# Designs tried in a protein design run: designed miniproteins, single chains, continued (4). Part 40

Each design is a single chain, and the fold is of that chain. pLDDT is the mean over its residues in the fold that is shown.

## One batch from the design tools (miniprotein)

Design m13458
Fold by ESMFold2-Fast:
Structure m13458 (fold): chain A 74 residues (1-74)
Amino acid sequence: MPDKALADKYLAEGKRLLKEKNYEGAIQHFEKAIELDPTNVEAWLNLGKAYKELGKYDEAAEYFQRAQEILDAL
């Protein structure tokens, strides 16, 4: 099955949870999206945003850096 289609579903649900300020739920869904499609830049960016909202700035910075590295490799 195309892992990308399933990753896109987890990304969409994570973005919904992020808007609802359910940051921990959003993180779980973004982590699943990345597990299925590790090149999904949007999932890495949103994972960083969720960690930043939880005050976990070091983890947020790492995920933002990973998103940039993937963009630079494309």
Scores: mean pLDDT 84

Design m13459
Fold by ESMFold2-Fast:
Structure m13459 (fold): chain A 86 residues (1-86)
Amino acid sequence: SALASAEELEAIREQELAELRADPALRPLAEAFERGVELARENPAEAERKLAEVREALRNGEELDELFLAEAMGAAVEFRIEEAKK
C-alpha cells in the first residue's frame, strides 16, 4: 500500500478520534465518523451506496453537511483498512 499498513491506519484513526472526542466542540464530528465505521462493518452494502452518493455530490460541486462528510469518511476509511488487510 502507498499509504500505510492496516495496523498503522487503525492506530492513526484511534489517535485522531481520541483528539476530536477530547474537544466538546469537535465531538459530534468524531461521533459521525464512528457511525460511518459502524455502518461499514454492519451493513457494507448500505455504506457503499451512501459513499457513492456522497462522492457523486462532491463531483457535482453540491454542498454537503460536515457531519454527513465525517460519516462518509468513517465508512471510507474502514473500507480502506479492510482492503489493506488483504
Scores: mean pLDDT 81

Design m13460
Fold by ESMFold2-Fast:
Structure m13460 (fold): chain A 65 residues (1-65)
Amino acid sequence: MSLSELIKELAKEKNPEKRKELVEEIADKLNLSEEQKKELIEKVLSLENPTEEDIVEILREVVEK
């Protein structure tokens, strides 16, 4: 999947385990460090119903660190 397709699927996914897998795929596709990957998982999973825009914002925050 492309990055945009992964973000779209993550925004629609309601199962916590599948959401974690999608976040991990996004992190791997962006070549994030283990520390950045962990932060991304924690931030995305803390939101009940993230939009695509919410996910993009979190990605920017994690990548900037």
Scores: mean pLDDT 79

Design m13461
Fold by ESMFold2-Fast:
Structure m13461 (fold): chain A 64 residues (1-64)
Amino acid sequence: SLSPKTEFDELEEMVRKGASDEEIREFVESRRPDITLTDEQLEELREIAERRLEAREKVKEKEE
């Protein structure tokens, strides 16, 4: 895919389903095998995904 949104959309869905930190790390590392996530980077990615999910839910509530 030419759009990077697919990776973030998948990450959001994983967080929404209650994925563990280990599952999130494995997902990101499978996409970028040359990168090892630190605990801090993993936490930041989770926070980004949670913020994006929260924003999406806000829009959905208005557009039932």
Scores: mean pLDDT 71

Design m13462
Fold by ESMFold2-Fast:
Structure m13462 (fold): chain A 80 residues (1-80)
Amino acid sequence: MSTRQIVQAVVQKVASDLQARAPSLSPSQLQALSKTLIAQAVADLRAAGATPEQIAQAVAALNTHTTGLVAELERRRAAA
């Protein structure tokens, strides 16, 4: 597997884990979980030989995904 494929697989796994758990979490709990999973993903990507640029892109993508999920949870709470 290429480093690019490893990066995509790690990002997809973390994003899927966050999305699956998001409905049962508060916005603050989701942010805390995201920080933990992103930190683990960074360690895994470094071990796999990902470049600093690839790691930065993966972190940015996961932070964007988390922000979207948090906004959705906030909207549901505001609408209730």
Scores: mean pLDDT 83

Design m13463
Fold by ESMFold2-Fast:
Structure m13463 (fold): chain A 66 residues (1-66)
Amino acid sequence: SSARHDEFVALVERAAEAEREGRYEEAGRLYWEAHQLFPSPELAAAAGRAFERAGRLDEAARARAA
């Protein structure tokens, strides 16, 4: 639906902003939420990198396995 797609776009934009501001744990969570709405290897990889930079190694490994 349009609403779900709008939510996806907002999550990706918020994730990119969080990443630019050094809020890596938040960025990882938001990229992962976007990936759950519309699966994308690029978003799963972005979540994994963000979680790794945040020191969230278990979350990073799980995101990369997706």
Scores: mean pLDDT 89

Design m13464
Fold by ESMFold2-Fast:
Structure m13464 (fold): chain A 107 residues (1-107)
Amino acid sequence: SKEEEWRKRLIEAGFSEELADAAVRVLNLLKERGYLTDEQVEEAIEALEKASPLELDTFRALALMQAHVEGLPLEYVDELAVLIFLESKGFITPEQARELREEIARR
């Protein structure tokens, strides 16, 4: 599947299985909602592959802070980190990021 291709690429780029799974889940949801085209998803995967470990750790720290402030389960921190990354790089709007955060919180 396309999702398995993305997962493999992120793991080969140095992502943990958990973070790669979270990234695939978030990108698939954004695509299903029409927020990203197939081409934009490929660009987002390329951006994630180029992210430094320090950059990823920074977004994960921001996600932990946001989860604590908003009372979100820590199990969603990796999905939140990906969402913050995509918003920071301009792949999604702050409004789209908020809508997806609310959806994750409702699970």
Scores: mean pLDDT 84

Design m13465
Fold by ESMFold2-Fast:
Structure m13465 (fold): chain A 72 residues (1-72)
Amino acid sequence: MELEEAEKLEEEAKKNPDARKLVEAADYYVKAGEYDKAIELLEEALKLDPDSEEIRAALRAVEEGKRRAEEE
């Protein structure tokens, strides 16, 4: 299931820092409805690659998705 896959990717990325793995884990957490966890992982990915426009865009999209889910 999405949550189990997200947890595995997160563990791998934290053991060997990898922005791509963190972004993949965050995507699975979003699909599971775990927006706060996805935001945390995207922030960690951005620390590894602070100039990544893709990671910043993903972070903004997840934050917006969380706001809409909580609002309606």
Scores: mean pLDDT 78

Design m13466
Fold by ESMFold2-Fast:
Structure m13466 (fold): chain A 82 residues (1-82)
Amino acid sequence: SIEKVLEISLELREVIEKLVELYKQNPKELTEKLRELFAKYGLTLPEKITKESLEDLVSKIPPEKLEEFLEELKEIIKEIEE
């Protein structure tokens, strides 16, 4: 439904902003985890992680996989923050 798509889009924006902040604090670990995750979706992580570069990568993920991808991003955040 459109409501679910909007919810996922809003959460992705929040998660991307959080990932950018975590990148400033722990760039190596975050880069390694994100590289592995994006590789599962056939995507290559850029050399520098920015809000723009992450949004561009996320735009290439099929809509039907976005919910699963969002949950995997949340898990990465949890693992880094503990």
Scores: mean pLDDT 82

Design m13467
Fold by ESMFold2-Fast:
Structure m13467 (fold): chain A 69 residues (1-69)
Amino acid sequence: SRAERARAAAEAGAAKLEEEDPERAERQRAVAKEIAEKLNEIGDGLDKGLELRAKGKEEEADKAMGAQK
């Protein structure tokens, strides 16, 4: 998922930083977790929306992605 890729990249950076600046590494991980959680919420809606679009249910897809009101 997008959240997993974003978190993996942030974690790799934090792991490298951990030996030089553990406090900054901790803050980086906290931010990465917050971003990953947000992206998971968006990703779940997007995945369902794409599935509905594939079935020709465009209006339902837009609602699932939270884009239309």
Scores: mean pLDDT 67

Design m13468
Fold by ESMFold2-Fast:
Structure m13468 (fold): chain A 70 residues (1-70)
Amino acid sequence: GNVEKVGEYLSKKYGIPLELAKEIAREAFDLIKNKGLSPMEAGEILSKRFNVPLEVAVEAAALAAMLLGL
C-alpha cells in the first residue's frame, strides 16, 4: 500500500533500514491523516522519535500528505 511505497522510497533514497523506513512512513500517515498535522509539524516529531535527519522526516510527512490528497 501507500505506507509500504513511501517506506521503500525512503529506504532506497536515504540508505536507512527498510523496516525503520516503513515505521517512519506509518507514523507519518497517522500524524497527517488522523492528527491533522502539517508536514513540518509531523516531520519535527518523526525526526526526534526515530533519530533521523529532519529532511528525511519532513519528506516522509510531505509524501504522506501528497498521497492522502492534502
Scores: mean pLDDT 90

Design m13469
Fold by ESMFold2-Fast:
Structure m13469 (fold): chain A 58 residues (1-58)
Amino acid sequence: MEERRRALEEGRRAVEEIERLGSLGEEARRALEVSEELGLVPEAARALLSGVRYLRER
């Protein structure tokens, strides 16, 4: 319950950051939406956060 809610918030922040960096924002947003339908929000949030770290390094 709370874990899923926090993961969703983190995922949304990651999507916002990816959009701000100008890369893959639309795909990131869709991935989060699909993960919400499939009940995989924490996994998607972790993947999106890893993507943000990768994009910031490059």
Scores: mean pLDDT 73

Design m13470
Fold by ESMFold2-Fast:
Structure m13470 (fold): chain A 89 residues (1-89)
Amino acid sequence: MISEELKEFARELVRMVREGAPAEEVVRLTEERLKTMTPEEQAVALLATSEALERLPNGPEENQRLAEEYRQRAAELFEQLARERLERR
């Protein structure tokens, strides 16, 4: 189930992309929000951030590099969460 915090974060990311915000601002907002999120919410937020970074109009090469970094972080966290669920078995 998608939390209200994740929905608000997603709306903020969409606004930043629409406004042509710098990648630095997107990264800053994401890192601040991650501090208050559960690991499951963090994984989804990291993936949403990678999608937002790819859609930013300024600095496409650097934005794509950052998007790949956030996508990798999301994948690693999803893998860790899957392992933790298996270990509790």
Scores: mean pLDDT 80

Design m13471
Fold by ESMFold2-Fast:
Structure m13471 (fold): chain A 65 residues (1-65)
Amino acid sequence: ATKEAALQIEAIGLGIEAGVAVRVKEKDGKLVITVEHPDREVAEELARRIKEAGEKLGIEVEVEE
């Protein structure tokens, strides 16, 4: 719960910093993050950073392009 909220805030913050729209959904305690950007490289880098943040918190994260 608390860790998931922290990761959601981090993911949204990273998206704002990168100028990328980030959508976060919760499914059965798992976070599903959708990253959409015209530049695929930017989207992939952001997705990687979000996954890394999730790993540090021990949260399972699925990222969709």
Scores: mean pLDDT 74

Design m13472
Fold by ESMFold2-Fast:
Structure m13472 (fold): chain A 61 residues (1-61)
Amino acid sequence: KKKELEELSKELAERLSGVRVESPEEAEKVLRDDTKRIKDIAKKTGQSVGTVRKQVRKQLE
């Protein structure tokens, strides 16, 4: 279900663009949360983690 993948990826990208990271510790927390969400989207949509990561990056551009 490609539309669900694209919608979830866009929502995650919007959330990330609103987050300011000014310290290495904050960056680590954001990356950990992002990785878990990417895995959750991959499981829900039946896509690979790599495919989800590509979609999120495209939405951030």
Scores: mean pLDDT 67

Design m13473
Fold by ESMFold2-Fast:
Formats: structure tokens, sequence, C-alpha cells
Structure m13473 (fold): chain A 72 residues (1-72)
């Protein structure tokens, strides 16, 4: 398991454990899109999650979004 996508999905799954409501739903949709190889949809859901997040969670999502954009 040496794919950058696999690492990103794992990081997002860890963020889900501390997320709730609409933010959690956006992160779940981003994970689903990444598993399908739909990077455009994943980026859109991560951008929406970023708008809902604050503090440390926002920084974590920003870093993940940057990583996804580099994989494309």
Amino acid sequence: MQSQIGAVIKDLEELLKTSSGELKEKLEKAIEALRKGDFETAIEYLEEALKLASGELKEDIENILKAVKLIK
C-alpha cells in the first residue's frame, strides 16, 4: 500500500473521528470520491469542508487538499 491516495484517505478517516454534522458528511463524500478516482469531486468536497472547519481541523484539511491537488 504505497499510494499517496491511500495515505490521504487514512488521514481523512482519522479526521472523521473528531468531526460531526455537515463537516463529517463533506469529509465522507471526499473519501468516497477519492476511492473512485474522482479527484475533481473530492477537491470540491474538501473545499466545502475547509469552509466549515476552524483551528487545527482547518489546517489539517488544507494540508490534505494541497496533497490531493498534487496527485492530480
Scores: mean pLDDT 80

Design m13474
Fold by ESMFold2-Fast:
Structure m13474 (fold): chain A 62 residues (1-62)
Amino acid sequence: MKKVAVIKAPTEEGKKKAQELALSLGADEILVFEGASTEEVLQKARELEKKGYDVILLTAEE
């Protein structure tokens, strides 16, 4: 079973930190959404979970 990280971060530094965290949590694949809405990112995470992936959702809440 593959573990997929879905990341929403508005800054390059935020993306790097979130990617490092995702890798430390054992993510096999990382998807980064730049400029996407929170709803679009959540929808993608839900679709992956329905397909049988373990999803790690990382968002910058500012």
Scores: mean pLDDT 75

Design m13475
Fold by ESMFold2-Fast:
Structure m13475 (fold): chain A 68 residues (1-68)
Amino acid sequence: SAEKVYEESRKELREALEKNKKKIEEALEKSKELAEKGRKEEDPVRHSALNIEGAGAVADAIVEAMKS
């Protein structure tokens, strides 16, 4: 029945959202760690590199979420 197909799709969407949320949270935590290392870095070039790496990790997680 159409109702059963709808319920299955809804369950799959919820599971996908939860998985994507976890991946994004992990990327955000990594970005925070890299930003904290950057704040302790006296070399501004290395500080910039750590910030770029953190931003890249978050962007990658968002792109992966969009592909799901």
Scores: mean pLDDT 71

Design m13476
Fold by ESMFold2-Fast:
Structure m13476 (fold): chain A 69 residues (1-69)
Amino acid sequence: SDEEIQEEIAKYLNSDGKLTKDEAVELIVKLTGLSREDARILVDTYDKDGDGTLTPEEALAAVREAKQL
């Protein structure tokens, strides 16, 4: 469920309440079995600011999309 995904995301949050792109890629691979290459492309799509980090909401959306792939 989305709640279970959010609980997993919470484990990876840094002091600013965000995930690095590498952490988001690892999370997607772990939860969905998507390849690292495909997960990276997906994460790059959700990095709206281009700062190399994702918000919890962006990470949740990326995991949900990965589960459809």
Scores: mean pLDDT 80

Design m13477
Fold by ESMFold2-Fast:
Parts: structure tokens; sequence; C-alpha cells
Structure m13477 (fold): chain A 65 residues (1-65)
């Protein structure tokens, strides 16, 4: 399993745990994350995803709310 696949599973898993829709794309060594939720839920999910990315040593390219 590559680090990219592991990160995708974890980011999507955060969405499932929070009951919101999260999609990921990988471009130029960075993740682009799409979050479909209310503003408050999206901000919470964004923080969780940013913390997980930092824990995994990954660079996030863009987070779209």
Amino acid sequence: MTLEVAAEIRFVGIGVELGIKVRTEFEDGKFIVHIEASKEEAERAKKAIEEEAKRLGLELGKVIL
C-alpha cells in the first residue's frame, strides 16, 4: 500500500465518521480534498484532515469546502 492510498482511505474515513462527503484527488505530490458539508461541519472536517495529513507527513495542496 502506498502512502497516497493510505492517506486517501484515512481522509475519506474522516468524512464517513463525521457523516459528511469527502473526496480526494492527488496532483503533483499534493492532495486536493473536497468537502461537501455545512460551513461549520466542513471547517471541523478540514481541521481533522489537516491534522491527519501532518501526522502522516503529507502536504495538502488545496481544501475545497
Scores: mean pLDDT 78

Design m13478
Fold by ESMFold2-Fast:
Structure m13478 (fold): chain A 107 residues (1-107)
Amino acid sequence: EEEILKELGEAAKKRGDQAYEKGDYRTAVANYLLAASFLPTEELPEILLKAGRAYLEMGDYETAIKYYEEVLKLDPNNKEAWRLLAEAYEKLGDIDKANEYRQKAEA
């Protein structure tokens, strides 16, 4: 059961990566969320970062921020999440938050 779920999750992750490379960010998100449903908790930070990045590319900065915040709940010292939060807040025009998260990413 666990092995089958992991195989389904890895296949969904691969389809998500392929969709992302083609610029189909909506399909990428759908497959990353499917992967998150099947993969172990230890792999969730990576998958949620990928989903958030796809939302960032679609211009949905508020949703991207929510995904990065979920990553930080699972992995509080994730520097990639801090960098992506800085980028998303900069895109929203929140320069103060962008600078705060950029500093955390560089520390």
Scores: mean pLDDT 87

Design m13479
Fold by ESMFold2-Fast:
Structure m13479 (fold): chain A 62 residues (1-62)
Amino acid sequence: KPTTRDLLEVMERLKKLYEENPNLTDEQLRAEAERILREKGYTPEEAKRLADQLVLTLKSIK
């Protein structure tokens, strides 16, 4: 199961990236989130699902 700490870390990294480059598409943000999650040891399937959820959350925050 993903840990809250891992998810918060990825979210903060995505938020910073989006603040520095607001022209990034949802697809590009998902790809970056998926890459970070895979580096943390999540499976490709888990990383994709979590990346989708994290990007949706990021966009709802602004």
Scores: mean pLDDT 79

Design m13480
Fold by ESMFold2-Fast:
Structure m13480 (fold): chain A 68 residues (1-68)
Amino acid sequence: MSATELLQRAGQAVIDGRPEEALRLVEEAAKIDPTAARVALNSLADYLERQGKTELAERARAFAESLK
């Protein structure tokens, strides 16, 4: 599975109301393409913060910050 495929699946998981699965998929994508995954994690964190899912948003931001 490519980073692009993992990120597409993560986007679908967000639409399906499964943000924890989306975060897991982006974390897997980071093992292949950390740059693309970092962008996706920041977008996911912003979305989760707006939804009031602060703890999950903080996890996404922390992981994005760890990527280089």
Scores: mean pLDDT 83

Design m13481
Fold by ESMFold2-Fast:
Structure m13481 (fold): chain A 56 residues (1-56)
Amino acid sequence: SGLDDSVEDSKNGAEPARRALLETLRREGPDEEGRLRASAEATKAGKKAIEEARKK
């Protein structure tokens, strides 16, 4: 595919990252600790989803 991978990666990572963020906030709570954990989990989930999409 000849399209910018940057745009495609953002789309593929956004949904998994958003879901990980929400799940972590539900478990840890919406306080400062929960927000930090949620951000880390969202980043990890997004990166993983991007790698999976690139393998296809």
Scores: mean pLDDT 73

Design m13482
Fold by ESMFold2-Fast:
Structure m13482 (fold): chain A 68 residues (1-68)
Amino acid sequence: MYVARVDGSGEGEKGAAAGAVAGQAAGGTSHMGPDRRTVLVEAPSREAAEAAARAAERQGGKAEVFEA
């Protein structure tokens, strides 16, 4: 399994938007942290995780893909 970690800005709206877009792109589960800055998107494949990261970057967020 692959995980895309999306680090949104200090604004909750950016974190939530990046997470939502990443979740839609990956078709996986997204979890938002208590600070609404970090969103973890679980993806079934590397391609899905990379799509999520790319979608988050287009929203102005930063994303990192990890192999889990």
Scores: mean pLDDT 65

Design m13483
Fold by ESMFold2-Fast:
Structure m13483 (fold): chain A 91 residues (1-91)
Amino acid sequence: SKEEEVNEYLAKAGKAIEAEKYEEAAKYLEKALELEPNDLRIQVQLGRAYVELGKYEEALEYYKKALENAKTEEDKRFLEGEIAWVEEQLA
């Protein structure tokens, strides 16, 4: 199923993150996001993976997408903080 395929990509991404293989992690997270385009958790994990890669413009794109999908004030504050930090790296 689509849900099983997403879970498989997320499991592979998680293992890649544990191994500090952030480029591989981003690849699997992008595949998961193709299946679930508005999934906040996947968007946040992609933003983080791109931060670890020093790809701040890509990180900013995914954190902004995550902010659009944030439902709680806690998630919004977290994402606004991540966005502000990434924008500071680009200045």
Scores: mean pLDDT 89

Design m13484
Fold by ESMFold2-Fast:
Structure m13484 (fold): chain A 72 residues (1-72)
Amino acid sequence: SAAERLKALIEAAVAAGRLVVVSESVEPSDAKEESLSAEPAEDAPGTVVTYVYKDPETGESYKTTRLLAEAG
């Protein structure tokens, strides 16, 4: 649950206005290369979304990757 917890923490900080979204990348599950170590072997009906957040106070950056499942 480390990835889930980190994602929730980042989203909570963004919602509180503590972090800002710096970049967002959306890619098909089949095309991504960086997710080779974390993606399921058979699931291909989704899109990988990578978000990069930056804390304007500290200047630190956080990265979160999420697989979006297709409906249907």
Scores: mean pLDDT 53

Design m13485
Fold by ESMFold2-Fast:
Structure m13485 (fold): chain A 50 residues (1-50)
Amino acid sequence: EEILKEGERARKLLEELRKNYSDPEIVDRIILEDPYVPEGARKRARERLA
């Protein structure tokens, strides 16, 4: 199922972003702008930025 692969891709993306950006707010904004990130991760990013 594509949903399972999307979850793994989201985890890898978050790990890469944290290596490249020290500011967690930048990482969360990138997550919100990426339509391929699962909605659960986007919801958490919105909550962290609020």
Scores: mean pLDDT 67

Design m13486
Fold by ESMFold2-Fast:
Structure m13486 (fold): chain A 115 residues (1-115)
Amino acid sequence: MVVVTVSGGGTFAEGSSVTLTATSSKAASDGAVWLLESPEKGAVELVRNGSTRAKGARPRFSGSGSGTTFTLTLSNLQKEDTGVYRVGAVGSSLSASDSTASALGAGNGATVTVV
């Protein structure tokens, strides 16, 4: 089982930039899948494999990662960016990854609030 912990959440001013860091118990060469979870929309995929834009992708967001450490950089924060940012999978894809959102444990998200 892969355990992922996300850190770097908090309350930030509109227009700020923040970097969220995910640490994984297992190395993955192909990056991480990042999700934004909101009460009204559920989980929306933001970044896939660190660089591929998904349906919920925002041009202000970029992913990177190596081995056991993955980052999501949120630039020019807007109030609409408020929510829980989670790692949904680690590896090349959701279907081919060694882990899924349901297997990553309760610590796999960080709350970002934009004021």
Scores: mean pLDDT 67

Design m13487
Fold by ESMFold2-Fast:
Structure m13487 (fold): chain A 60 residues (1-60)
Amino acid sequence: EAEEYVKKGVEAYHKGDIESAVEYLDKAIDILKEKEKKGDPEAKQKLEGVEELKKKVEAA
């Protein structure tokens, strides 16, 4: 589930482990991209949110 990886990424970010945070968010992005390819309309909005979160984490 993509939401589980987002949660793990946020937890890693709070611990200062930016590398692990980015890796978990990339896993969530991969799952959401597969769902978008399968025609899940919610996946597009969730994907945009996770990509913005990843940019914020990388900028920190």
Scores: mean pLDDT 81

Design m13488
Fold by ESMFold2-Fast:
Parts: structure tokens; C-alpha cells; sequence
Structure m13488 (fold): chain A 79 residues (1-79)
């Protein structure tokens, strides 16, 4: 669980660097869900902080879809 969540965080960072904000949010949302399932509060916080970065980067790029990014992450975390 923790190793899988960490891998998803790394994949999300790469997608964020490529400007693929929705896909990055999906990876971070899945990582958040796995962190919650594992009971790892530190990893959960790290995933949440990375999601904030995706939202900010999307807004700066003129892709103002913060609500969709947040909804996608929440949906993946709830699975």
C-alpha cells in the first residue's frame, strides 16, 4: 500500500511536469486513497499537498478547472 502510493505520487509529479493536470490529480487521488487505507497520516498529508500543487499549476497555466481536479481526486480517493 505505502510503496504503491509512493509510486503514484512519483507518476503524478511527472504528469504535472508534462501539464497533464487531470491525470496528475487522478494519480494523487489514488495515492491519497491508499494512504488512508494504510493509516499513514504522513503519506496522506503529502498526497493532499501535491493535489494543491496540481490545482495551482492548472490555474497558472490558464486551465481553470480546479473544481474538476478536486472532484477527480476525491472520487479516486473514495474508491
Amino acid sequence: LKEEAEKLLEEGKKLLEEGKYLEAAEKYGKALGLAIKAGDKELEKKAEENLDKVIEAAEKAGNYDAGTIAAEAAYEAAK
Scores: mean pLDDT 76

Design m13489
Fold by ESMFold2-Fast:
Structure m13489 (fold): chain A 117 residues (1-117)
Amino acid sequence: SKIEELVKKMKELVEQARAEIDRLAAAGDKQGLFEVAARTLSEIGELATEIRDLAKKENNPKILELASRILDVVDRAARELGRLVEAGATPQQLADVFNRAIDEILKLIDEIEKEIK
């Protein structure tokens, strides 16, 4: 299904981003880390919005709820990262916030996959 395709894209995006964020944190590249984290969250938000809209069209209230919860995680993480950058947080503190958000998103993705199969 189209939702399966979008979920697969989101999982691949998350795996690539985690590896890059951890590398940037180890290198002390705060600006690069923030840019990758912000871009990744934005792209996850776009995919989750498409999943939500498809779930609404297909009358799947559970996938609609799960996709909306992914959007909530993305929004909260983006706001927290912005505040931390302004507060002078370390690259590791930014990576920790991003990785916590990604862990929550992966759990929600797993629940969407269970609803499809």
Scores: mean pLDDT 89

Design m13490
Fold by ESMFold2-Fast:
Structure m13490 (fold): chain A 55 residues (1-55)
Amino acid sequence: AESRFEEAVKKAEEEASDEQRALLKEIADVLNKIGDGIDKAIATGDWSNIKLENA
């Protein structure tokens, strides 16, 4: 017997368009890059790693 969560995940995957999947992947990639920049800034105390100098 499938759990209700497993059914919900399967339905979300079936309803996700190729465009929505691509957009979610791009958002995840951007968030991961921002996270890396924040981690580096915390370690060095240098917030310039967040691209504030090239805006």
Scores: mean pLDDT 63

Design m13491
Fold by ESMFold2-Fast:
Structure m13491 (fold): chain A 85 residues (1-85)
Amino acid sequence: TLVDLVLEALREVGRSWYRPEDREAVIQAAVEVLRENGYPVTEETVNLVKMAVLNHNSLGLPEAEDFEAELKEFVERLREQLEKA
């Protein structure tokens, strides 16, 4: 699913996305996953990803269970925004 694909991309970026440089990598990874799966990458889509990343401030947790829960919440929020558009 789109959720699973975004989760995989975010795991590749790592867990320290609280840093400004890591946020850019997260945004790019999520946009790339959308593009590879046939979603139109428009300015609106990129802005939705940016807003989701900027409003999600829980990634970077050291615990695997906490990281998975926060990551899943982030992707659910992103999916809701995409379904609205």
Scores: mean pLDDT 57

Design m13492
Fold by ESMFold2-Fast:
Structure m13492 (fold): chain A 55 residues (1-55)
Amino acid sequence: SEKREKILEMGKYLLEKAKTDEQYEQALLTVRNIAKILFSDEEADEIVAELEKLR
């Protein structure tokens, strides 16, 4: 879906800006929380897993 793709793009942007492990974890938490509000816990976990694979 278009909303899912936009959340993935936002997540990639936030991860690219993260300079420390703490900032990286905070970025993942931010994306997960937004995805939980827009979709579901299951979809949020899948989005986070996709972002983690990009490393």
Scores: mean pLDDT 81

Design m13493
Fold by ESMFold2-Fast:
Structure m13493 (fold): chain A 70 residues (1-70)
Amino acid sequence: MEEKLKKMAEDYEKKAQQFEDGSARHRAEYDAALARGDVVRANFHQGTARSDELAAEEYKKKAEELKKKI
């Protein structure tokens, strides 16, 4: 059981990293869009970056909860 919880925590950490990478990419796109004066595109990337950031935080919490059970 402990090994399965460790594997599940690792999988959640990987998902958190994927969403963090997504958020960083969208923040870069936001800055680029603002530099071009593309406010509509900038607002889209800002919203998506925030959504990805929240998803990353959720998966990090799930990983930590599993680690506490070990």
Scores: mean pLDDT 84

Design m13494
Fold by ESMFold2-Fast:
Formats: C-alpha cells, sequence, structure tokens
Structure m13494 (fold): chain A 61 residues (1-61)
C-alpha cells in the first residue's frame, strides 16, 4: 500500500543519508571545514525518522 511505500521510502532516505559520509563532506566544504562531518547523518536520524512516521500517517489520511 501507499502508506507502507511511504514508510519504506522514508526509512531508505534516512539510511542513505545517514550511511553516506559524503553528504557530511559537503557540509565541511561549504563551511570551509566549519561544520562537523556527519551533520547529515545526525539531522536525518531525527528528521527522516519523523518524516517516515509522518509520511505513513499522511499517506493513509
Amino acid sequence: GSAEAAARAGARAAREAGGDPEAGGLYVKNSAQGLPPGEAARRDRGGAAAGGSAGKETAEQ
């Protein structure tokens, strides 16, 4: 169903971003080595987890 597909997409996005250190590397380059590497992983753990849950409920409604 659409709800499960949305939940899977959210979980995959979190894993992809959280598992991709290259995303953190972009923050370091953009901030001239000011941003901590893995910022995307920390951000995605909170945001993507919430997004996955919200997406699941929103898709059902």
Scores: mean pLDDT 49

Design m13495
Fold by ESMFold2-Fast:
Structure m13495 (fold): chain A 69 residues (1-69)
Amino acid sequence: SEGERILAEVERLVEEIKASTDPFERDVLAALVTMLAAIAEIGAKKGLISPETVERVRRLADEAVELAR
């Protein structure tokens, strides 16, 4: 499903942030995660993505932003 694809990509990007030592790269990756979270929230409003998947994506996006600081 679209939600599962977004979740998998967000999980991958969070691991890339954890592996990166470059502050600029971490900021860019966190921005990408934030954009994917916004897409997931819009998809949920249209009934295309489950609330459970959106909640998981939201938690990972919050983690990504925290890691990039």
Scores: mean pLDDT 86

